# Designed miniproteins, single chains, continued (6), part 1

No score or structure here was measured in a lab: all are predicted.

Each design is a single chain, and the fold is of that chain. pLDDT is the mean over its residues in the fold that is shown.

## One batch from the design tools (miniprotein)

Design m20001
Fold by ESMFold2-Fast:
Structure m20001 (fold): chain A 55 residues (1-55)
Amino acid sequence: KKLEELIKKINELTDKAVELIREMRENPSKREEYLKKVKEIMDEIAKLFEEIRKA
């Protein structure tokens, strides 16, 4: 099922977002860059949830 693949992608993206948030706390001067990346990941996760809802 597509659902299993989508769940795996969501988990991987979530892990990446958490790591970027940690790096952002350590590098305040680059917060804007990390926030942009986190937002992109969150947008991808939202799209994957929409895919699950449509399935």
Scores: mean pLDDT 80

Design m20002
Fold by ESMFold2-Fast:
Parts: C-alpha cells; structure tokens; sequence
Structure m20002 (fold): chain A 67 residues (1-67)
C-alpha cells in the first residue's frame, strides 16, 4: 500500500540523515514522492523540508502526497 511505502521511505530518510547524507535523503525523497504521484509543487515542499532537517514535516508532506 502507499501507506506502507511512505513508512519505508520515512525510515530510509531518517537513516540517510543519521549518516549526515542530507543531499541523498533529499534526492531519495524527491524520487519517492514522484513515484507516488506527487505534483512538482509538492515535491519542492518535501525536498525543502528534508534539506532544512525538518524530517517530521517531510514525512507528513510525503504521506499527504501519497493520499
């Protein structure tokens, strides 16, 4: 389900962040959001949240895009 995919993506984003790989986290979030059917505007918001280290907001936006 999309919900399970969002949860898996959230865990991967957190893993990248813990390794200090924020650019990789942002790229992964962008790719995942696009695959889930997010608009370009939604993708930009998600990528910005990841780059700012606001992982909770990034995950919430990703879940919203997947709905």
Amino acid sequence: SNAARVMAAALDIVAYHLEGKMDEAAKFAEETARELGASDEQIERIVKAVKEGNLKEAVDLLAEAAS
Scores: mean pLDDT 83

Design m20003
Fold by ESMFold2-Fast:
Structure m20003 (fold): chain A 55 residues (1-55)
Amino acid sequence: MEELDKRIQERLKKVEEESKSLDPKTQQLVAEINESFRRMWEAIKKLIERNEAKK
């Protein structure tokens, strides 16, 4: 889990950095998408932890 979380965070960071070369409107859209993905990933991690603790 921890390795996967680290890779996802690193990829999101790279996408954010690359978006800095784009226009401000596109940068804002990319930031919103990344934030939504982070929240979904946090929920997924919580579900996995719960399922593992249940065993």
Scores: mean pLDDT 76

Design m20004
Fold by ESMFold2-Fast:
Structure m20004 (fold): chain A 79 residues (1-79)
Amino acid sequence: SLEALERIFEEAVRRAAERTGLSLETAREAAERFLAGASLREIAERLGLSQATVSRFVRAFGEEEARLEKAYLAELRAA
């Protein structure tokens, strides 16, 4: 469902923000720009971050999103 996808996105952003020390607002914008196809350089320039910081965030975001999706699919299979 759309609500489940939105919940996964917001939770992945929150967890990745905690792992990288970014504010929730900055993390959300970085994730949205990344999903829209922006490069690490473009995101870094727009948010005033280093490319290394953006790279760490994107990696963390992808890992947390995959973890949350796996948990959601397991919940559906158990129902």
Scores: mean pLDDT 88

Design m20005
Fold by ESMFold2-Fast:
Structure m20005 (fold): chain A 74 residues (1-74)
Amino acid sequence: AKKYIELGEKYLKKGEVDKAVEYYKKAAKIYDDEGDYKSSSELLDKASELARKNGDDVLESLLRMASTISKKAS
């Protein structure tokens, strides 16, 4: 999970928001698979805010829903 967070941060520094969101989603999935729903939801919330700022309302909505599901699984 941590390596994907680092990749997401790297792409965010380059202004590649879409790639940053993709890596945060990958990290969140690893946390979900490990049962760490809190860390997963925090990453999904961060990714949804980035999608919102990038004008992708559909991706924002999907990421917010995924975050809510992770929070309920906890």
Scores: mean pLDDT 78

Design m20006
Fold by ESMFold2-Fast:
Structure m20006 (fold): chain A 72 residues (1-72)
Amino acid sequence: SKLEEARRLAEEGVRLIKEGRELIEQGKITEGIGLILRGIGLLIEAGLLAKEVGEPEIAEEAGKEAGLNLKV
């Protein structure tokens, strides 16, 4: 379902952002930024899909878990 897809994208986005932050802490700045940008892209996609199914909270909660203040 679209709801399951939105949750999957949100979870993957959070994971990539967390991994990217860990890489930055290790001094792998370029690789870390790349993962963070990919993760943000997935969270945006998840947010758009979540709005279509009437559950925008999915993307908001994922953004908070990733340490982002994503205002939709």
Scores: mean pLDDT 81

Design m20007
Fold by ESMFold2-Fast:
Structure m20007 (fold): chain A 56 residues (1-56)
Amino acid sequence: DDLIKKLSDPSPLVRATAAVELGRQGDPRAIEPLEKALNDPSPAVRGAAQFALSQI
């Protein structure tokens, strides 16, 4: 899944966008990667991951 790969991108903008799109997909396989993203150094990525998990 390309979106899960993008959660490890060096750009926080790309990681935040990937987290939002994973939430929109509602794929439960994204839960573990999104839980990891809750500990991301970027506040934008952490917020996106929290939002995404609320959609799954």
Scores: mean pLDDT 80

Design m20008
Fold by ESMFold2-Fast:
Structure m20008 (fold): chain A 87 residues (1-87)
Amino acid sequence: MEVEEARELIEEADKLALEAAEALHAGDYEKAAELLERAAELLREAAELLRRAAEEDPSLLPEAEAAEEGARRAEALAEKARALAAA
């Protein structure tokens, strides 16, 4: 259940990241920042669920770490998009 929920959150975050990339390409930096911030939140939630599941199934640890890295990257891109929107 938790692993399935985490994977659904990752899929939603991936869709938001693709929309954010399109918004960045179009110069809509405010929209891109909002989408990336939402994607980062979903990836953080997914990582927490996977970390808890990894306590019983260590094979899930790389997936949890990947979600955490995805969240960090989305957060960094959102910050850059916010800076571009303000300029």
Scores: mean pLDDT 88

Design m20009
Fold by ESMFold2-Fast:
Structure m20009 (fold): chain A 99 residues (1-99)
Amino acid sequence: SMDKLAEEILNSDREELEKLLKELEERLKELEEKLKEKGLTPLADRLIAGLENPETSLTDEEKEALLAEYEALSPEDKELLREYVETWHLIQLIKKRLE
């Protein structure tokens, strides 16, 4: 589970974190290719931008439009985007932990 991975990141030593980072970066590349093949890259980019700058990246109207676009997706495409966003977030957590 993602919660278990986040807990492992918090309790891992530097070598374990560097190994996890490499594995997650490889997975992120695989997910990026799948998103590109499905034409979901622009939606993924907007979701990541919203997470990096939650107060300034999107207006309330843009947030509603983004949510509507996400909700219109197939369950498979929703899961792909969720895994991509979660993988990206875990990479950011590890990088911050390694600072």
Scores: mean pLDDT 80

Design m20011
Fold by ESMFold2-Fast:
Structure m20011 (fold): chain A 61 residues (1-61)
Amino acid sequence: KKAEEAKKYLLKGASAYQNGDYDTAIEYFKKAIELAKDVNPTLSKAAERMLKEAQEAKEKA
């Protein structure tokens, strides 16, 4: 199901972010947003927030 797939990508993005792999984190968060936007607005918004945080971290890296 799309919501469950989105959650998996969100977790993969969070793991990449923790490892300092911001490019991979950004890719996974974008995928999570794409999958969640039509089925889980709360998860989509969470992924959007994490995407912005990963982009900000990349700018400072």
Scores: mean pLDDT 80

Design m20012
Fold by ESMFold2-Fast:
Structure m20012 (fold): chain A 91 residues (1-91)
Amino acid sequence: KVEEEAKKLLEETLKKAKELAEKEKTEKDEELAKELEELARLLKRVGAPEELVKLLLELAELARKKGLSEEGKELVRKALKELERIVSELS
């Protein structure tokens, strides 16, 4: 089930990103937050599960307010590529 797999991926990513937070935010954190917010908006428009939209918005808020470490930003970007793979397998 794609929704289950995507949800698990984003939940694990958010958990790990929270552990890697607590460094000063940079312009790259703002860019990542905007990318996550735009993706959440697109997923909501295509009827994706509300939990996925919420998890993306929580990641965006974490990046915008706390800043992610370089490792945290890399983790999130890798998760987004994996999410794209999961979603594309249904197309």
Scores: mean pLDDT 76

Design m20013
Fold by ESMFold2-Fast:
Structure m20013 (fold): chain A 70 residues (1-70)
Amino acid sequence: GPAARRRARELLERALEAVRAGDLETAIKLLQEAQRAGAPEHQIRAALAALREGDRVTAEAALHDAIESL
C-alpha cells in the first residue's frame, strides 16, 4: 500500500546516504529493512551484491533504480 511504498523509499534514501558516507553496515541493514517493506527484490539484491564486492558506484546506481521504480 502507499504507506509501505513510502517506508521503502525512506529506507532506500537512507541506505543511499549510508553508502555515500561509507557506512556499509548501516546501508546493508537499511536495505534488508527496505526489502521487508516491499522494495523491489531484484534491485535490493543487486545493491547488496555490489556492496559485498566493495563497488559503491554500482550499489548507488542500483539504489537510484530501486527508488525510481517505487
Scores: mean pLDDT 85

Design m20014
Fold by ESMFold2-Fast:
Structure m20014 (fold): chain A 62 residues (1-62)
Amino acid sequence: MEELKRTLLKVAVEEARKAPNPEEARKAMRETVRKGAEALGLSEEEAEELLKEAEKETEKIL
């Protein structure tokens, strides 16, 4: 499970990098985390923690 969470985080940040501007980058990251968390069956707490990590990583590339 941890490996899948790390993969989802990486994918979310990569989707943000493909976006043309910061607004679209944050939107792409949030949508990727939401969709991935649902697919993986993550709890609300796990999804929130993953979203926080993805937001931190996305802000570093903006």
Scores: mean pLDDT 81

Design m20015
Fold by ESMFold2-Fast:
Structure m20015 (fold): chain A 86 residues (1-86)
Amino acid sequence: DKAKLLALGEELAELGNRLGTLLVIQGKDDLAAQVAEATRRVLEAAERADREGLLESGRRLYQIALEAGDEKLAAEIRALIERVEE
């Protein structure tokens, strides 16, 4: 369902933007750049209804959220990934 993938991709991108802002505040510039790239790939995959690309980019955001130490944000990203897998 293209509409489902678009909605989930937009939600993942919003969480990616929040993660990027957190990393900038923490002075983690290299990791913030990686989040910006992963967020861009999430949006591109969602626009193309590319479920596998969306999962790959979402899982990258999840990994970086864990490294950032934001357990709540990581859990929100994981929940969206699980909904893409359905």
Scores: mean pLDDT 87

Design m20016
Fold by ESMFold2-Fast:
Formats: sequence, structure tokens, C-alpha cells
Structure m20016 (fold): chain A 49 residues (1-49)
Amino acid sequence: MENLKKIREKQKKVRLDYLDSLRAQAEKYIPEEDREEAEKVFDELKKSI
């Protein structure tokens, strides 16, 4: 069984993977000139998790 520390790390990983998936999908809809700004927003969201 997992201890509390391992469970918290697993939950953080799931949230980070979700953001990475959203970033990949966003690339389909974000103009090239806005891509750097979009990546900055996703990096901010990752720091919040």
C-alpha cells in the first residue's frame, strides 16, 4: 500500500500530465506568434500544482 507522501506525489504527477496534454492540444489552435506566451501560461499553471 502507498503511504501519504507517495499518494501526494502521484496526484501531483496526474495533474502535471493533464496540463501537458492540454498544452499539446492548445498547439493546434494557438497562432505561432502566441505560442511562447501560451507556454508561459502553462508553466505558471504547473507551478500552481
Scores: mean pLDDT 74

Design m20017
Fold by ESMFold2-Fast:
Structure m20017 (fold): chain A 77 residues (1-77)
Amino acid sequence: MEELKRRLEEFEENRDEIIERELQALLDRVFGEDLYNRLVLHLPGPYSREDVERMKEEVRRRVEEELERLRREVEEL
């Protein structure tokens, strides 16, 4: 199907933008909708650099896994 090939190409071309979007979504889920209020009013302390890096690595890993899945789907067509 041409649509799957096109979707894969779009995904690969926009990988960085997709990762950035997914990273923002992850952080919003972790910190909640009122990120500013969480950070200013309710911190026991900021998350460590290691915690943030782990979250970013998880996002990158998920995007790469999704790309591999799409590549397999296209190859099966």
Scores: mean pLDDT 65

Design m20018
Fold by ESMFold2-Fast:
Structure m20018 (fold): chain A 57 residues (1-57)
Amino acid sequence: EERRRELEAFVDELIAKADQMSPEELARQVALRARELGASDTEIVAAVKRVMDAAPD
């Protein structure tokens, strides 16, 4: 679905800036964006995990 694609694109953009943001800020921004796109709790958790897994060190 388009919502999932937009969320994935946003996550990829945040990963590119992960070295400039704290893990807490990354998680917060992903959760807010996912909620705005109408994602379920499961989708929000998955998106946050993906960002955290790809974050630096």
Scores: mean pLDDT 73

Design m20019
Fold by ESMFold2-Fast:
Structure m20019 (fold): chain A 82 residues (1-82)
Amino acid sequence: MAARAAGAAGDGAGAGAAGAEEARAAGEAGDAAEAGRLAREGARAAIAGGTGAEGAGGAVRAIGGAIDGALAGGQDLGEAAG
């Protein structure tokens, strides 16, 4: 997972971006549960790789990707957010 690798390397912003893209793709494919899982992993990686605003911004971005993907896939937003 690209988000986890970026977070491990200390790149909170990159982890959030990768997590957002992966979550969006899963949501667009119609898998809101996978989109939510990927968003949570991306958010964790962003927080682990960044500090303060960088980590928080990455986490928000990852969650936003899951929501956007779920909307495009016609899925339940509650699953994407959980």
Scores: mean pLDDT 67

Design m20020
Fold by ESMFold2-Fast:
Structure m20020 (fold): chain A 73 residues (1-73)
Amino acid sequence: MDEEKLKEALEAAAEVARLVAENFDKLSKEQQEKVLEILREAERRMAEALAAKDYEGALEAAREAKEEIEKIL
């Protein structure tokens, strides 16, 4: 059932993107820089995991990014 994990990972990534898009302009400069750092690391980890077909790793990267961004918001 790797397809369900892939779907979950993509949905989690979409949630992170939406959360950032809705809130980024409301953040301080320091918060914006921290969010961008989290996004760059998450994108790197997710890209590597997806290339390896490690959909659980991709999902974990997206979820961790969401949690860290929610702590800033």
Scores: mean pLDDT 82

Design m20021
Fold by ESMFold2-Fast:
Structure m20021 (fold): chain A 92 residues (1-92)
Amino acid sequence: GTRIQQAAANAIRNAERSGGRARVEVEGDRVTVTIEGAKPGMAIGAIGGAIDAELLGARGRVRVEGDTVTLTVEGADEEAATAALQGAAGGG
């Protein structure tokens, strides 16, 4: 709940600080992060977040279309969702 919302807010702020735009959608155990105007480092962060989520038992995927990066995590508990969002924020 609250931890996921805080991580989502951090991901959005980090994207905006880097000149991009991000939105986060949480639907039950599914988390979707969309970053527009993404720099290569943001795509790498999203991939790292997907890997971390999968190591925690969720299913992560990253889609890159031009400068738009979408990270989707399914079957995520709070830990997996938080890890994915921290990756998308470029933390670590």
Scores: mean pLDDT 80

Design m20022
Fold by ESMFold2-Fast:
Structure m20022 (fold): chain A 56 residues (1-56)
Amino acid sequence: SNVQRALELVRQSVEEKERLDALVASGEISPEEAERRLQEIRRREEEANRLLAESA
């Protein structure tokens, strides 16, 4: 269902944020690159939230 797909996207976003935080903490990426990736994750979260709203 669309709800199940949206929830999977939200879960992936949480996992990506955790990995991103780890990469920043280890110094593997710059703060600028981290912010860019975070913006991409937020866009996907917005898409998932819209899909959930349409399914309600």
Scores: mean pLDDT 80

Design m20023
Fold by ESMFold2-Fast:
Structure m20023 (fold): chain A 66 residues (1-66)
Amino acid sequence: SAEAKALADKVLARAEALGPLTEQARALVREIARLIAASEVKKRDGLIAWYGPSPAEFMAALDAAA
């Protein structure tokens, strides 16, 4: 969705300001953003549990690093 793409692009731009990301990391950010935009909370939480931080924790970490 357009909302998921906008969210992913914003997060990727901020993260890349700190250093280049792997394509796997970029794909994961896009998928998490898609699940958030779709309100697919259960699927989102399952994917994040596999990878690590929640979207809120991930965004807070990026904000703290800036």
Scores: mean pLDDT 60

Design m20024
Fold by ESMFold2-Fast:
Structure m20024 (fold): chain A 81 residues (1-81)
Amino acid sequence: MDDQLNHFRQTSQQVSRLISDGRRSLDQGDFDSAQRRRQQLQSLGQQDLNMGPQYRSSSNLANSGASSLDSYLQSRQQQSQ
């Protein structure tokens, strides 16, 4: 119980930092750093999912963060043909 709560708390803090750092990087035109932050969010979500269904909430939080950052990143990277 305590380990799961501590894990969720740590994941929540990491997600917030990764989103903040990723958005800042995108605002500065640093797409490479933003892509790394997005990948870190996806990896975090997959790790939590692999730990079991009891970690679904933290996995969903990380995946949601990755999706939000990915959408923002894609919006900034979109090339006109």
Scores: mean pLDDT 77

Design m20025
Fold by ESMFold2-Fast:
Structure m20025 (fold): chain A 70 residues (1-70)
Amino acid sequence: SVMQESIEEALKELEKILEELKKDPEKNKENAELMIEIAKENLEYFKKVDPEGAKKIEEIVKEIEKLLKE
């Protein structure tokens, strides 16, 4: 479904953001903060459509948040 595809795309985007943030935290901080905020706002919806995908999104968001605190 289109919604399932959106979750897969969100996962790919967050994975790219995580990698970019690891390479250059200062340059990528604002974009990472914005993208995790969007992911968090949609997390309850994602849980209804794909609980497994939502769990993966939650885990990546948590990793990004840890890097942003460093």
Scores: mean pLDDT 79

Design m20026
Fold by ESMFold2-Fast:
Structure m20026 (fold): chain A 88 residues (1-88)
Amino acid sequence: MDEERKKLEEELEELEANFDHLADVALRLTAGHPEERPRVEELIEEIRKLLEETRQLVKEDVERGKQKLEEVLRRIQELADLVEGLLA
């Protein structure tokens, strides 16, 4: 197995686990902010689609997978920022 691809797969698995936890927290917080629920759900769906695309790209092209992973990280940070706003 290519070491670089293996490292990306491990990073992707860890990122997916962290995202699943963050998504759960975000959805729970919308109980106090029902107006934000559709936006939170939409962002979560977008991130899930990006993760699926990144997983596919890593198998086909490691360099494209790396670029897409950076995009996924940015979107997850957007969700984290939204969660922080909901906690304020």
Scores: mean pLDDT 82

Design m20027
Fold by ESMFold2-Fast:
Structure m20027 (fold): chain A 62 residues (1-62)
Amino acid sequence: SEEEERLEKAIEEAKEFALKLQKYHPDEEIVTTARVDEDTVVVVRVKGDEITVEVVSRAEFE
């Protein structure tokens, strides 16, 4: 569905961006976000070789 495609795209974009930032900050925790829609945000955290993806729904903050 279009909603699933938007979510997958947001996750991919946030991960790609986090990995790019990690190249310049290899010893730091990188946190990136991508907005899926008005109620959904993806948060990606990268630290060393560890990648964490969190989907936050119904957020009051943009």
Scores: mean pLDDT 77

Design m20028
Fold by ESMFold2-Fast:
Structure m20028 (fold): chain A 93 residues (1-93)
Amino acid sequence: MTLEEIEKRIDELIEEVKKTIKDPNKQAVAIGLLNRIKEIVRKAKEGKLSKEDAITQLKYIKSRLEELFKDHPELRKKVNELIDEAIKYVEEL
């Protein structure tokens, strides 16, 4: 997967979060975390963040989003798959 494909999938998930999560605070936190994934992957590709630090931060975001989407299994599955692919992308840099 390319960086552009990861970013596109994150943007698509942000739109799905806006449609699925009705709580404005929960929605804002989820969107913030998804945007942080984009920043982490970009910084790792640019060499501004170590692979180890990027992977650690992505795993932390994964756990937070899993808790946030516990009542939305379809959204939780998509987010977990995306983060696992983002981790793999960073490992292969």
Scores: mean pLDDT 88

Design m20029
Fold by ESMFold2-Fast:
Structure m20029 (fold): chain A 70 residues (1-70)
Amino acid sequence: SKEDIESLKKGIEEEIEKIKKKIQEGVPLDELKEDAEILKELVREAAEKLNAPEIAKEFEERLEELVKEA
């Protein structure tokens, strides 16, 4: 439903904020990469269930950019 898609988008924004905080706190890059892989898998599964794979693609791209800058 549209509500489920909006919930997923909110969850994504919260996870992005958490990763940004970890980068600011100087968490090791290897740990950030592990967290990123786990999050990509979870978001991909959720987006697939909602037939919204583009949301997972957007999240993966944003997450990869954040980790690359760390």
Scores: mean pLDDT 82

Design m20030
Fold by ESMFold2-Fast:
Structure m20030 (fold): chain A 80 residues (1-80)
Amino acid sequence: GREELLRRLREAIEEARRLAREILEIEEDVTRGIGIVLRAIGEILDAERLAKEGRLEEALRLAEELVRELRRIKEEILAK
């Protein structure tokens, strides 16, 4: 129910924050690293807004999509 969606949303947001921090630490282009973190912050704020509006399933989808995108970016940086 709602409690499970909120738990999953918190976990996805925490994972997104962790990935953004890791990207900032490994990205040699500091400007690009900062840009990725700022985009992640914006999307986290959008997910939190959707959750406050009661749109928990949409908030979770946005947060999980952000996690997937950040994992992809991290893999691209490590492949250089």
Scores: mean pLDDT 88

Design m20031
Fold by ESMFold2-Fast:
Structure m20031 (fold): chain A 57 residues (1-57)
Amino acid sequence: TEELREELEKLAEEHHDLSNEEQAAVLNELARKYGLPPFPDDTDPTKAAVRIYLEVS
């Protein structure tokens, strides 16, 4: 919940220079941490982050 929000905000701030593919990889690791299945490789990183937030919060 709050921890997830902080991790997503930190990812956006510290890793905004990463490619979409690199951001997706980090978000897939975060999804795995929270027990979610990986999202497709063509998923927009912002949409992936929102999905993790909605499903975990």
Scores: mean pLDDT 69

Design m20032
Fold by ESMFold2-Fast:
Structure m20032 (fold): chain A 60 residues (1-60)
Amino acid sequence: SSAAAEAKKRQEIQKRIDELIQRAVDLVRELRQSSGERGKALQEEIDRIVEEIKRLLAEL
């Protein structure tokens, strides 16, 4: 039934979101210990991950 297919889709989206959150947390921790060009690069990567999470959340 349609409900089973939607449940599977939501589970896959949730798994991707969880993986992205874990990566973002690790990067934020590294950013707090970094400065200069490294800090800027880490912030850009975090911003990219946040945008991807927002897109995935809109799919739920």
Scores: mean pLDDT 86

Design m20033
Fold by ESMFold2-Fast:
Structure m20033 (fold): chain A 97 residues (1-97)
Amino acid sequence: MSKEEKEKLKKEIKETVDKMVELARQSGPTAARLAEGAKEEVEKALKYIDEGNKRQAAIHATAAALLFVAAGIESGNEEIVDYAKKVLDLLSKLIDA
């Protein structure tokens, strides 16, 4: 994977995560806190990807996915769960690169 492809994937992850957080905020404070926690875990996963620490990247990517699923359930918004699957796929592609 090229440097340009990695930066494009990182941008898509960040934009998707920000959309998920906004959707969760519209549903109430509990969903918002769960989605914001998931965003922090995505940021940690991206940091570990940049450090070449694939194990820690995978752990934080998994934590982010679980928190987004919880935010989706709490909000009643299945779109958050669908975006969580997309973010996990994109993070997995970066970890494997």
Scores: mean pLDDT 86

Design m20034
Fold by ESMFold2-Fast:
Structure m20034 (fold): chain A 86 residues (1-86)
Amino acid sequence: DEKKKEEEVKEALKHAEELAKKALEEAKKAIEEGKYEEAERLIKGIENVLIPELEELKKLTSDKELQKKIEELIKKIKEEIEKLKK
């Protein structure tokens, strides 16, 4: 059932967006509090776990709009991480 797979990808994408937002907010707070080791661990988790999972999620769908949304999320996450590293 292709519709069920698309729904599962949409739910996984929504959860990934929420997780990314929370992790980025926690990393920013850690940097503001001088907790650079904690911030580095959070950023590393996003780069080494969440982004690869999003790239795998993109491969699980043939929906071009979903693939584009996943790519846009990956790009946004990478841009936010670069801002935090400055």
Scores: mean pLDDT 83

Design m20035
Fold by ESMFold2-Fast:
Structure m20035 (fold): chain A 57 residues (1-57)
Amino acid sequence: VISELTEEEKEKLRSKYEKDLEKAKEDLESAQKEGDLYREIGARLSVIGDEEDLKLL
């Protein structure tokens, strides 16, 4: 539940998730380019998680 978070805390979390999402997207592109299936799956899961967290904010 995020309803108890202040606007300042939400902004901090949003910035964190956006940075994590950007890193996950970079990892995904790198893994796809290298053909690393396991790393690609891991990066995809990170992207989904960060996007869901941002959606809840």
Scores: mean pLDDT 77

Design m20036
Fold by ESMFold2-Fast:
Structure m20036 (fold): chain A 55 residues (1-55)
Amino acid sequence: ALSAEEALARARELAAAGASDEEIIGLVPPQYHAQVRAVIAEGGSVVDALTVVLR
């Protein structure tokens, strides 16, 4: 698994390249997916959700 720092850096790169939310969510372990989806449901972006969940 990626470190939090590596996952956030990769998420920003993928978002800048136009990657889907599902591709970006796939960067983190499955245990974080529900938390990421909850932030998105509150109106956050997927990158913002990863920032909150991963620090």
Scores: mean pLDDT 77

Design m20037
Fold by ESMFold2-Fast:
Structure m20037 (fold): chain A 62 residues (1-62)
Amino acid sequence: MRVALIVVNATPESVEKALETARREAPDAEIEVIEAESVEEGKALGRELHEKEGVATAGLTA
């Protein structure tokens, strides 16, 4: 399955930690990092990916 990690103004270190956590929770998943300009855009992207492709989504903000 695919998991989208949607990030807004996140540091590389924060993204790395979130990816590590996501891989522990879903070790068989392909994890994609998607950068959004705002939290609202990130939520819209996450909802669209979940509804259209059945992709699990997680958000990370700095």
Scores: mean pLDDT 75

Design m20038
Fold by ESMFold2-Fast:
Structure m20038 (fold): chain A 91 residues (1-91)
Amino acid sequence: RERIERELEEVIEELEEIAKELEKEGRKEAAERVRELVERAREALEAGDYEAAIEHLKEAALVAIREAPTKEILIKGIAAAIRVAGASFEL
């Protein structure tokens, strides 16, 4: 259980960095959407709802991928999506 929490917390941190980069690139609405989904994932994690946390983080990663204005953000979004998929197999 604690291993899943650590992995999801790392994904949350990565997505927060992606949101910051999206905002720097002028994608403010995409950044806000990612932050909203990350916050919902945090609330789900604190409640012990790992499935809900995974779904919110998956959606956040997909937003980052879809709205990516740079190759760097795209690669980070894909990496986050892969990590979330890995965490779902631990569940």
Scores: mean pLDDT 84

